# Designed miniproteins, single chains, continued (3): the designs that were tried, part 11

Each design is a single chain, and the fold is of that chain. pLDDT is the mean over its residues in the fold that is shown.

## One batch from the design tools (miniprotein)

Design m8349
Fold by ESMFold2-Fast:
Structure m8349 (fold): chain A 76 residues (1-76)
Amino acid sequence: SREEILAEAVARLERIGPAVEAYLEKNKDNPEVRAKGDEILGLIQELGRLIDEGASRAEVRAKMDEIEAKVNELLA
């Protein structure tokens, strides 16, 4: 269901969110880190649009995988 897809996406974002927020705050004066943070926010907005448009679970998971990959690049 759409509720299950949304719940999975929210749970995945809540798992990674605190580490991302802490890293962005620590590096707020670093323009490269700010640019990567903005890119991640754009992907999260695109994820929201996909869910609103009734995208498949596979499409939502692919977007979540892309978000997590960018988060791993940020935190590396």
Scores: mean pLDDT 85

Design m8350
Fold by ESMFold2-Fast:
Structure m8350 (fold): chain A 96 residues (1-96)
Amino acid sequence: MTDEEIRELAERVLEALEKVRKELGGAELTPEQKEELLELIEEALRNQDFDMLEEMARVATAAGDEDTLERILALADPEQQERLRRLIEGQKNSPV
């Protein structure tokens, strides 16, 4: 993945997070918070940090952003993809 592709995906994830926060009645992220989160997301994508990929997949799912979700899943290995898909399905079906 190129630095440009990582940046673009990170911006998509941040947009999904903003959408979810807005729907839950959360306060808008400050420009400084957005920059900090964007850097953290970019680093997680570069390092293929599974815990962060899991959190990003949950956010994309909650935002209804299928394209961003598919791009996140493509970064995981087949075993991690299956684990993430099961987690997402559980999130959609959890009433608690």
Scores: mean pLDDT 76

Design m8351
Fold by ESMFold2-Fast:
Structure m8351 (fold): chain A 61 residues (1-61)
Amino acid sequence: MTPEEMIAEFEEIAETGSPEVAAVARQFLDELRRLVAEGASPTKLEELYRAGLDGIRFAEE
């Protein structure tokens, strides 16, 4: 998965999710954009992406 694909996925979740899910998605989206701009390693981007998905899953409950 590319960084651009990770960002696009979280943008879609932020737009289509519930208010709670959207809030979590926006938080991780902002962090993903920052790390991509800083040239972070693929490992760091994947770790943040996985943490974001876990947060979104928790917010759905």
Scores: mean pLDDT 81

Design m8352
Fold by ESMFold2-Fast:
Structure m8352 (fold): chain A 87 residues (1-87)
Amino acid sequence: MLEEAKKLLDELVKLVKEEKDIEEIQKKQKEFLKLAEELELEDLDELAEYVEKKLREARREKNLKLEMTLGVVHVALAVIKVVKKKE
């Protein structure tokens, strides 16, 4: 499941880089976050590190739209982790 989450993130990054429709990007982002909610804490930490790697790449490429999208994803993962720690 962690590998599926990484694959969905890679697909999301590709859609943003290819400047696909906002609706398609938002749908992929929702699919990614829904799958992330099913992950264990250790897998969420690894996924967050993977998102940070993609954020670093977006900043290097000066792709503001990608940086903003990945920033939202990173915050959402942090919220999921907080909720999981309470269980």
Scores: mean pLDDT 83

Design m8353
Fold by ESMFold2-Fast:
Structure m8353 (fold): chain A 118 residues (1-118)
Amino acid sequence: DTIDKVAKALSERYGVDEEELKKIIEEALNSKRLRFPGDTLGQEFLENLRILEAVKRGATEKQAKIAIAATRYVADHLGLSEYERDLAVDRALEKIVGKSDDELPDIIIETIDEVRAL
C-alpha cells in the first residue's frame, strides 16, 4: 500500500513509470544491502550508511529504503546531477524522521522540487 501510494504520487507529479518505480522500491525493500545498477562500491557503502543513520535518528528501515530508491529513480529520470540527487536523498532522509508512511510521497516530492528550484 505505501509502495503503491509513493509510486502513484511520483508518477503523477514527474511522469515516471509507476510500475517500474514500484519494482525498484520492492527490490530495495527485499535487499539486505541496498545497491543500484552503475553504483560504485563507495556509493553502495554510502546508501547503506544513510539507512543506518536514518534508523538511528528514528526513521524505519522501510521508510529510509523507500525514500532513497524513489528519490534516486525520479532524480535520474529528471536528469539531475549526482550532486543534486544526493542532496535530495539526504534532505528526504532528514524529513522522514518521526513521520508516518502516509507522509512519504509528499516529503519526497517536496525535497525533489526544492532541489530542482536551486
Scores: mean pLDDT 89

Design m8354
Fold by ESMFold2-Fast:
Structure m8354 (fold): chain A 90 residues (1-90)
Amino acid sequence: ASEEAMELIRIHFEKGKEGVEAYRKKKLDEFYANLSEEQRKEFIEDHKKIVEEAKKKLEQTSDPVEQRKIADETNEKINKLKEEYLKKEK
């Protein structure tokens, strides 16, 4: 979490948005490697719903404190979703 955030900030300064996107894709690809094709499809669907809900909430507020709270809650939901899918794999 914190170390990951620091790494993303460093990559952004060194390689810009493309570097950050490449790093996020690499982490996502590593996660997907632990899932079956069907589990991956279901995860993508569930993940998309969480992200879409978060985007709608972020669009409705200009308060940076509320935006941070929405981002933190969204990250927690995504992390719990990942844990649930990894637990089903085992």
Scores: mean pLDDT 72

Design m8355
Fold by ESMFold2-Fast:
Structure m8355 (fold): chain A 55 residues (1-55)
Amino acid sequence: MKEEAKKIAKDIALENRDQPPEVVRQKIIDALVKKGFSKEQAEKILDELSKTLEL
C-alpha cells in the first residue's frame, strides 16, 4: 500500500536524480497513478517524500 508507493517514488527519484525536481515529481506522480493511486493520493505521498528526497 503506502509503503510500496514510497518505494516506487524513491526508486524513480534515485533513477532521475540528475533531472530537475519538477520532472522527478511528475514522473513519480505518473508512476503512482499508473499503479492505481488517484492523483490526489500520489500527490500526498510525494509531499511526504519530498522532505526526504528534497523535491
Scores: mean pLDDT 76

Design m8356
Fold by ESMFold2-Fast:
Structure m8356 (fold): chain A 81 residues (1-81)
Amino acid sequence: SMQEAMRLALEIHDAGEEAARLLAEVSREIKRLHDSGKLSKEELLQRALELARRRARELGLSPEVTEKIERFVRLTIELLS
């Protein structure tokens, strides 16, 4: 739901500046890929999750914060019509 996505975004921002920046980075990439019209929803989800997981590891984010970002990604793509 939109409400759950907004709650997750706030919790990710509360986790620190690096987590907030990654959320913005992944959100921009989702928009770029979606606007391209070249990927299915499933392909878009896979690409966004791969980016989120890789970047979270590079930034040393906790598993809890990483899971919140992944859940935000899934909800955001589910809401795309």
Scores: mean pLDDT 86

Design m8357
Fold by ESMFold2-Fast:
Structure m8357 (fold): chain A 82 residues (1-82)
Amino acid sequence: PVPPPSPATLALDEGRRLAEAGESVEAVGDVLASTPGIAPESAREAARTIAESVRRKDSSLYSGAGLILMSDNTLKEPYVPR
């Protein structure tokens, strides 16, 4: 069974789409930072990782960004969709 996408996963997908469309690292970081439970520093680091992944065409880097977002969301302040 596949669990439903988490808010952090949806934010990661949105950030990737923006980076692929040529949006700035700051714009991607703002989208990630708007997700509940994600620290601004983690959002910035994830945004850089996403931008680097798009630049290098290396999708394996998206896993690292996802782990950063999920760790903040679940360990610091768990996000519960209502």
Scores: mean pLDDT 64

Design m8358
Fold by ESMFold2-Fast:
Structure m8358 (fold): chain A 65 residues (1-65)
Amino acid sequence: GKEEIEYAAEAGIDSALEAGDEKTAEAVEKAKKYALENNLSLEEFKEIGQKAAEAVANGEEPDLE
């Protein structure tokens, strides 16, 4: 539900902070807002967040489209 998406977003932000990258944290925030506004599943939100974290770890930009 909504609370699970919010909690997953916080976890993604924590991961970004550990990596020292605020851009991933912002990407996760955008993904959360988009998922909630479009009634997306928790799975879709988690995929977006996971991809963003992996892209940052590789020094690349996350693709949200």
Scores: mean pLDDT 70

Design m8359
Fold by ESMFold2-Fast:
Structure m8359 (fold): chain A 65 residues (1-65)
Amino acid sequence: SLEQRVLRAVFSRQPEGATSREVAERLGISQSSASRALNRLLEEGVLEKERVGRRTVYRVAGGSL
C-alpha cells in the first residue's frame, strides 16, 4: 500500500526523520499524496510529528535511540 511505502521511506531516514517533500521525491509521488499518507500514519500512532525550524518532520514512534 502507499502507507507502507511511505512508512519505509520515513524509517530509512531515522533518526532524523523525513519531511513530506522528501517522502514525495523518494517515492515519485505528489507532496499532497505524501502528506495524506503521513497524516494517516500519524493518526494511527505509527508516526510522530515534530517542528524543526521551518520544517515539519515525521519520525517512527519510539525511534529516539
Scores: mean pLDDT 79

Design m8360
Fold by ESMFold2-Fast:
Structure m8360 (fold): chain A 71 residues (1-71)
Amino acid sequence: VLSKVKVKVTFVDVKSLSPEELELLQAESAESLIEAILEAIKNNEEKEGELTVGVDSEEGKQKALEAIAKS
């Protein structure tokens, strides 16, 4: 339950990234990105957190946002 932690999530379009940055995000699947978000929140415990998530599209942004809200 993460309702006590405020997380600021910044989404970046994969299309706006350099080829090197794109390869890094592709290596980390959407599920891995969500796991990274949960890990960052866990490390901050009951504190304000800031996370950056790379997404391919508007649908990716919405999925990440919903995962955070439900977790």
Scores: mean pLDDT 58

Design m8361
Fold by ESMFold2-Fast:
Formats: C-alpha cells, sequence, structure tokens
Structure m8361 (fold): chain A 71 residues (1-71)
C-alpha cells in the first residue's frame, strides 16, 4: 500500500519524509532549514524501482513540512 511517514525536529530545523509506494519501492529525504533561509539536503535514499519523480516528491514534502513548522 501507499504510505507516507513524516517527522520534524524543530530544535535542529530538520524534516524527514519516507514514502513507500504501492509496488514496495521507497524514497526518503532529510532536509535542513538553515538560519539564513537556505535549504540543505542531508540525506537522500532511493530504493530499486523508485523514480527520480518519487525522490523529488519526498524532498518536496520535507521542504513543505519545514515551512509549516517555521510558522
Amino acid sequence: GFTVTESVDKSKMTAETEITYSDGSTAKAVVKLLPDGRLELLKLEQSDGATNEDVGEAVQRAIDLLREASK
């Protein structure tokens, strides 16, 4: 089944997103928001069968989570 796991560490301003797709492939991204407003990609993980679009979705979800957490 399709699942999304999201977490944010406000003390470090990092967000982690892991997506499991219906075919069993996974994409994971860990992104940090720097004090100057820049984003830093800390970790990117792509399983066999996951596409670059899947990885992009994980990164975008982590960025969106950080933006929401900074409000």
Scores: mean pLDDT 83

Design m8362
Fold by ESMFold2-Fast:
Structure m8362 (fold): chain A 74 residues (1-74)
Amino acid sequence: SAMEQAEREILRLMLQIADAVARAEPEARIRALGAELAALMRKNQVPESSQQSVLEALSEVVPEDIAAAMRALL
């Protein structure tokens, strides 16, 4: 289903963000991935409860500024 496809893509982007943070990639790259994830969630009209779960999980691995920027894009 389209929702299963979106969920898989969201999980993939979350893993890419976590990997970029672990590798100390430039902040611009991590912010770009975060913006891509926020855009994907908006485009697929992801339920608020699922958006919250994604943001909570990311808050464990990304800098607070990036998590806040993503929340602002939703």
Scores: mean pLDDT 83

Design m8363
Fold by ESMFold2-Fast:
Structure m8363 (fold): chain A 101 residues (1-101)
Amino acid sequence: STSLKEILGLLGSLIDHLKNSVKYSQLGTPEAKAKSQEESAKGMADYDAIRKKLFQMNTPFAREVRNEIDNLLALAGNGEISIDEFIKKMEDIRKRVEQEV
């Protein structure tokens, strides 16, 4: 069964992978670039798992969180918000999910 505890864990994982991806991208070596891409791929896998679990829960809260995450990803992908702002907003969502567990 899907649970908010599992989603909370996946959100923490996603945020950590995003932070690591940014950190590695700034080091300027080919090895760091490869690690940045690996961390980004792991973060996207966490995002897909979160989205699937929120969809399966289908509560008003789960729909709100899913829509917010999807909108934030779109804004970040379009360059309308910075990656740092995206990470901060994801941390705020994680805190809100933690209050519902």
Scores: mean pLDDT 87

Design m8364
Fold by ESMFold2-Fast:
Structure m8364 (fold): chain A 93 residues (1-93)
Amino acid sequence: SEEEEKEKKEKESIEKLALDLKVLELLAERSPDPVVRQELLNAARLLRDELKRKFGLSDEEIEELKKKVEEEAQKRAERILQISREARERHRR
């Protein structure tokens, strides 16, 4: 049904936003620069606000979604940090 297709797309959008949110929070925790950390936390807050406003999710529901995507988010955050370290090493040479 059209309703089932809409629910599937909404679920996929929610999961993607939750993943992006968790990745930003993990990057912020591991950022040594307080300015970069604050920018990442601001971006994470905007994604949390979007999940609440557009999809009507509670903070509890968002935390459960973050747990569901935790392993994938950790893998993506680690890859981004690796790319960032390699880029900084090239810049120093």
Scores: mean pLDDT 83

Design m8365
Fold by ESMFold2-Fast:
Structure m8365 (fold): chain A 85 residues (1-85)
Amino acid sequence: MEELRRRLLEAGASEELAELAVEAVELAAEYAATGDEELLERALELEERVRKQLEELRERLGEEVALRVLGAMLEAAREAVAAAL
């Protein structure tokens, strides 16, 4: 996960967004492995916080930077979920 955090920071994400993204990816992988419904509520809360940070990033640095950060997060989530299954 340190590599994901590094990639997000290099792409223009804030420290807060990078930390939230790592937590969201780890949570997605745990949910994929366990099916624990309680993790869904936590995931929804993290999604809202990540969305707000991405919107702020888009306003400050532009859509391309925001999409790059989102793309890195989605790729990491996909890989983590696949590894958990």
Scores: mean pLDDT 78

Design m8366
Fold by ESMFold2-Fast:
Structure m8366 (fold): chain A 75 residues (1-75)
Amino acid sequence: ERAALQALLSAVLDVGRIAAQKDPKLAQEIAKLLRRMFASRDPDERLQLAREIAEIASKVDPEAAAKLQAVVDAL
């Protein structure tokens, strides 16, 4: 549903913004995964990329990463 996809997108963008403020190198890796996610037409690939973003983000902000992972798990 639209609401679930919008929640996922919002959570991923929030995590990317937090990483950009705390660690620019990890933010660049997250940005690469975000580009793949936005370019993908496969919902399963998008969820997998969101999980990978959460894993990288957990090294910078475990709390923000846990929130993203909860959104992914709810989908």
Scores: mean pLDDT 76

Design m8367
Fold by ESMFold2-Fast:
Structure m8367 (fold): chain A 91 residues (1-91)
Amino acid sequence: MSEEELEKRIEEFRKKLDKDGSGVITPEELNEYFKSLGLEDFKIESPEDLQKLIDALNPDGKGRPTKEELKAFFESLGIKLTDEELDKLME
């Protein structure tokens, strides 16, 4: 998987997950999205990791992970985010 293809998928991922513009993403929605894309290489094996990602992508979410935890989480998936991108996810 190329780096450019990853960036494109991340952008489409964010766009589809935020379809209602509310910033609320359910675990079911996220799971279906991963399944529809065939992202087996990005399979999250821990429900806690899924919850952390959902919380990070939800502006109204409670129990948001720290910027450091988000960075480590995305790096574990092979995705490197800048401080600016992490700040946008934390808003």
Scores: mean pLDDT 53

Design m8368
Fold by ESMFold2-Fast:
Structure m8368 (fold): chain A 95 residues (1-95)
Amino acid sequence: SLEELIEKYRNEKDVSKLNDKELYAKAVGLAKEGNFSEAIDLVLSLEKIPVEVDGLTPEMSLKEKKARAFEKVAREAGVPDSIIEPLVAAILAAK
């Protein structure tokens, strides 16, 4: 389950050992704990976007698609939109 994956990888520091599903679960766990910076870093390390989001276009950068993936991670973690929106804006503004 998602909760079992979150617990299993809670203390894992080497994210290169994690597949996309495990990275997603760890990111949700970090977001639940308020560790948004680390959750964002994990989402940005994804090789493939594990979530499809309405409004994605082929012209969107990989960074834009990852920002949308973070929105889903944060919503699954129960984070309010008032917190999600500025974090997504920060991801999109980062170089």
Scores: mean pLDDT 74

Design m8369
Fold by ESMFold2-Fast:
Structure m8369 (fold): chain A 110 residues (1-110)
Amino acid sequence: MLEKAMEILKLVKEGKYDEAIELAYKNGFISEEDYEYLKKLVERKVPKTDIGTALAVLIALKHPELADKIAGYAIELGMYPVAVAVNIAKQSKLDLSKPFEEILKELSKL
């Protein structure tokens, strides 16, 4: 699990968002609904940093045991906004049963 999460973050750093989303889905890090949402963000030309942050936060929220390692690796990669967002998400009392789009809207209010 952790090794694949790190591979996903490296793809995000390289700007390979489609490959990162596909790898996350194939390894069970994100649901089909989350996959469809992230693919729509790519199609709508949402800023690449936002897509990368959204994917990392989603993986951290669904797999809290990986959150600290994801944040640490994001720092090593120089992806400081991703690390900050993961740490905020980890410390927040977010309703994880909601669609990912709604979870991101709640994070944006913090």
Scores: mean pLDDT 74

Design m8370
Fold by ESMFold2-Fast:
Structure m8370 (fold): chain A 90 residues (1-90)
Amino acid sequence: GGSSDPIVNRINRLLDQAGKLLAQRTPENVRKAVRLLKGALGMIRVHRDQLSEEERKELLERLRALVDQLAALDPAAAAELRAELDELEK
């Protein structure tokens, strides 16, 4: 529904920024990416009722892919985010 479009766009912008920061592979940019990924996860959690099943699936798949990239750079932060993702999927 149209009510989810601004939320989906905002989450996608956070994920886009996180991906760009992870690509730079500096410790500072990795820390910034972790904050953005946590923010995106928090938005998916808070706005769960406003997201369609398809929108939620796409956003979670994208977030998982970025967390997998993070695991090579910061395995502890990636493990925390993976646990939160698994909890959200239950």
Scores: mean pLDDT 85

Design m8371
Fold by ESMFold2-Fast:
Structure m8371 (fold): chain A 87 residues (1-87)
Amino acid sequence: VEVQQEVAERRLRSERLFREAREAIERREPGWEEIARRALEELRRNLAWAEEGLKTAENEVERKLYEELIEELRRMIAELEELLARA
């Protein structure tokens, strides 16, 4: 329950940061490079947190929650890095 809540909160924040950064890059909004970099830093911190959580997970439910978050974060990071490389 506690792990589920923290995973859900970090996923929600990561999703918002990802969408804001993607939109800023695509529209070439003033400061888009800094917005994208800050989003990537936050997403990478959340990825590191989730990877550590996976290593210390005590049951199958927690392990599954961390695995799903890691998969989502890796997708978001890869997409932002690709957009930045093309910008």
Scores: mean pLDDT 86

Design m8372
Fold by ESMFold2-Fast:
Structure m8372 (fold): chain A 93 residues (1-93)
Amino acid sequence: SEEKVIKSEEEVQAVLEELKGKDLLVTISNASKEQVVQALGEAGMPGQLLLEALNGSAPYKLIIPPEYHDAAKKALTELIKAGAEVSIQEYEP
């Protein structure tokens, strides 16, 4: 699937509508571990994704299932506001 570099909340929303019902592969760079973990936690992401971020390093690659797209929009929007570089694509196993 096509990787999309996301620069705004509007672009996050557009990609999530296009990939509705799909697993997402999200890549996060130019952000500290603390920023990533805090944004994911405050958005209500599941503990497994928080643990993956805690044990990982930039670039963070997270697989986000469709039930967490609303939480993903919240987390990624906050990370983009903080200066993170975010890309989203459909996860193809």
Scores: mean pLDDT 86

Design m8373
Fold by ESMFold2-Fast:
Structure m8373 (fold): chain A 61 residues (1-61)
Amino acid sequence: MLDVKLNQAGLLMQTAISSGREESKEVAAKYSREILESDTEEEARKIAREGEEEIRKIEEE
């Protein structure tokens, strides 16, 4: 499970870095922490998806 959490958190951070916005990096940091604190792989993936959606909303501004 740790490998899944690290992969999901890493992908979210990469998305934020690609966006270049400070807000996206803050969102990625928040959701990455929640991913690492999740109890299941399913929960980790759900949190990652929510983080990606929030970053997308920031990018659309």
Scores: mean pLDDT 78

Design m8374
Fold by ESMFold2-Fast:
Structure m8374 (fold): chain A 82 residues (1-82)
Amino acid sequence: SMEVIRAALIAVELGTISFQLRVVKTSTDKELIAAALRDVQRSMARLRDLDAPPDVLAKADAIYQEIVALAKAAGVEVPAPL
């Protein structure tokens, strides 16, 4: 069903966001941190397009805000959200 496909796509995007948090937490490479931040912004946009439940969006946003804070601490410029 389309609902099963949507749930699977949401899970993939959440997996990407969680993976990129680990990348940002463990990397000292500003280019890699910037790439991770951009990838997370794309995943956040896809979660919205998929009409992810509010609790899922809130959890994803909390991780995104942690990534933004870490990127800023690393001296990486944070682009506007998509």
Scores: mean pLDDT 88

Design m8375
Fold by ESMFold2-Fast:
Structure m8375 (fold): chain A 83 residues (1-83)
Amino acid sequence: MEKKEYARRAIEKLREMGAAEEDLAALEKKAEELDSDEQLQEFLREMARVAMRTAGMPAEWQQAFLSGKAREPSEEEKALIAA
């Protein structure tokens, strides 16, 4: 119950940030299935994808970051991620 409530609030914040309704709808479906730590990890991964897309991050960077195979970020890249 609390996990689903948190997920819904996160989705609302992404909507306020200008995320696409299509991406928000996908996250809502994931939130309804949110019952285990595995599902929570999948939801967080999807949420990160939507947040990065909303911020205008290139798809290649999104995939590298989420897969954990990205090289150590340069100082410029760290500043961009922290902004």
Scores: mean pLDDT 66

Design m8376
Fold by ESMFold2-Fast:
Structure m8376 (fold): chain A 93 residues (1-93)
Amino acid sequence: VKELAEAIKNKDEDKFYEIFKEKLTQLLKDAGLSDRAAEVLAQSVVDFLKSMQIPPRDVLDFLRRSLPLIQSPTDRAIVEKLIATLEEAESLI
């Protein structure tokens, strides 16, 4: 969490998305996806956020605003865990 907070504070986009992908991959694996499926989906999410040019500090707000639009309870739980991780990182800044 501290490393993620430092990446946000320093505006290190590459480091932020490296850690974000790692955490999302683990959450997807914990939700029952294979290692390969989790890696591919996590990379797709990172690529989407990068294509939208969302800076690291705004990713938390983007996820919070997206949460009500998620209809799948499983997907919602994964996003809620990501939000909690990012909120903990933001609290350290």
Scores: mean pLDDT 79

Design m8377
Fold by ESMFold2-Fast:
Structure m8377 (fold): chain A 68 residues (1-68)
Amino acid sequence: SAAEEQRLAMVKVVAEAVDRLDADPAIPLEELLAWVRERAEAAGLSPEEIEKALAAVRQIHAARKAEA
């Protein structure tokens, strides 16, 4: 379904963001979120799925900062 394709694409963008954060743990949240938005838009994600990707990345970034 189109909804499942959108969800899988969103998960892929979030996974790419995690890889980027693992490569540069000091990346500012604003830069990471700007990159995620650009990648999600390029992947053709709906505004709803883009916001889900951004929310997931914010939570992951916050968790990684708390562990440091």
Scores: mean pLDDT 84

Design m8378
Fold by ESMFold2-Fast:
Structure m8378 (fold): chain A 72 residues (1-72)
Amino acid sequence: MTPKEREILEAEVTLALGLMYYSLGVRTNDKELLRKAAELADKAIEKLKAAGAPQSVIDEAQKVRDEIKKRA
């Protein structure tokens, strides 16, 4: 695995954690979990851009962030 591939994978893991916080926040009606989800999504997008991820991957991450913001 190249360093860039590892950075993209770490960003994807960060986004997955954000989605887990989002799912839990929606289920429990907890705004703090939704805010944490938004923070993780923002960090994931930043890491994806820095790692030079494909635009399609960045677009997916941004869509997740926008969905989180609707409920946060």
Scores: mean pLDDT 82

Design m8379
Fold by ESMFold2-Fast:
Structure m8379 (fold): chain A 74 residues (1-74)
Amino acid sequence: MKRYLIRGGTAKTKEDAIKKGEQYAGMVFSSIQRLGDAEIKEVKGVKGKKYQALIEVLAGPQTSNLGAVKEDLS
């Protein structure tokens, strides 16, 4: 198991961004455990601000090739 930072989809609301991030994590890994609260990033769009959730997970083997960022504990 490794620690990863999962980048979710963008959404107009913070809660929807978190939901998308959690769904994405479940699609990428067969076994995950969320480590703490989601970090919300503000992303600029053409028509205004959107939100993206960054979710730290402890995960088993990756089950898909969807983009996930590996983060070191340091």
Scores: mean pLDDT 66

Design m8380
Fold by ESMFold2-Fast:
Structure m8380 (fold): chain A 70 residues (1-70)
Amino acid sequence: SAVEQAKAEAFQRLSELVQEANEKLTDTKLRQKVYELIAEGARRVNASKTVAEVEEQVKKVEEEVKKLLA
């Protein structure tokens, strides 16, 4: 289904954020905060029922993580 495809793409995007955090962040506490944000985001994506909800949840996580990676 479209929702299942959107969730798969969202989980791929979240995995890329984990990879980026591992490559860019040397601060252990900041890296742990990124992991927590991504884990919470993954739970919200998994609970989403529509493509729009999936996209909103993954976008929110991406925005929050990007602020910490800057």
Scores: mean pLDDT 87

Design m8381
Fold by ESMFold2-Fast:
Structure m8381 (fold): chain A 63 residues (1-63)
Amino acid sequence: SVAELVKKIGGTEESAKALEARLPSDEARARVEKYLTEGMKKGDPEEAARALQRAVAESLAAA
């Protein structure tokens, strides 16, 4: 889930829950999960942080 992925890349439980609440659709949620999963797979903290930033931007743009 988005919340678990956010926590694994260094996010807090509160930020994970807030991000999920901002996702307007299941398609936006799937996009966010894809970005977070790709960031984690690379194992790079900077790439994971960028994935999280893109996920937040995507959730806001899709609103």
Scores: mean pLDDT 69

Design m8382
Fold by ESMFold2-Fast:
Structure m8382 (fold): chain A 57 residues (1-57)
Amino acid sequence: SMAEEEGRRATEGLARHGGGVVTAEGDKFVGTAPDGRRGVGKSSSLAGAGIAALGGA
């Protein structure tokens, strides 16, 4: 699905910011950093950006 592909691309993007995973959960996206920090957003990019910002990269 498009949501799964968006999550995968956001996960790949996070490699430049210390890593992490973005997954689609219903109508939202949840990102998880390698140290367990989490971000939630209505788009994969927002969830990923939240984690990257928390990482202070």
Scores: mean pLDDT 67

Design m8383
Fold by ESMFold2-Fast:
Structure m8383 (fold): chain A 98 residues (1-98)
Amino acid sequence: MREELAELGMKAQKGALAQAALEGKLTEEKLEHILEQLKKQKKIAEELGDEAVVKAYEELIEFVEKLREGKLSKEELEKAVAEGRAAAAKLREIAAAL
């Protein structure tokens, strides 16, 4: 359950970043700032011993680094958007069931 919530949250965030990239809204400066914040959050998760959240942040950091290097195709970005939207919908369903 906790592992699923961490993965869904990171997929939703990946989708938001992919959408912003497709819309041309991500500058080099914004990507640097996002990376710095993600690395800070990963360190906090490591100190708390939350392995699922650490793994989720590692995947998100790698995604942002690939965005900076121009290594992601339009198809990969569109897939991330679709998966992120599905993850956000699932998170809303889980919240409604509580």
Scores: mean pLDDT 83

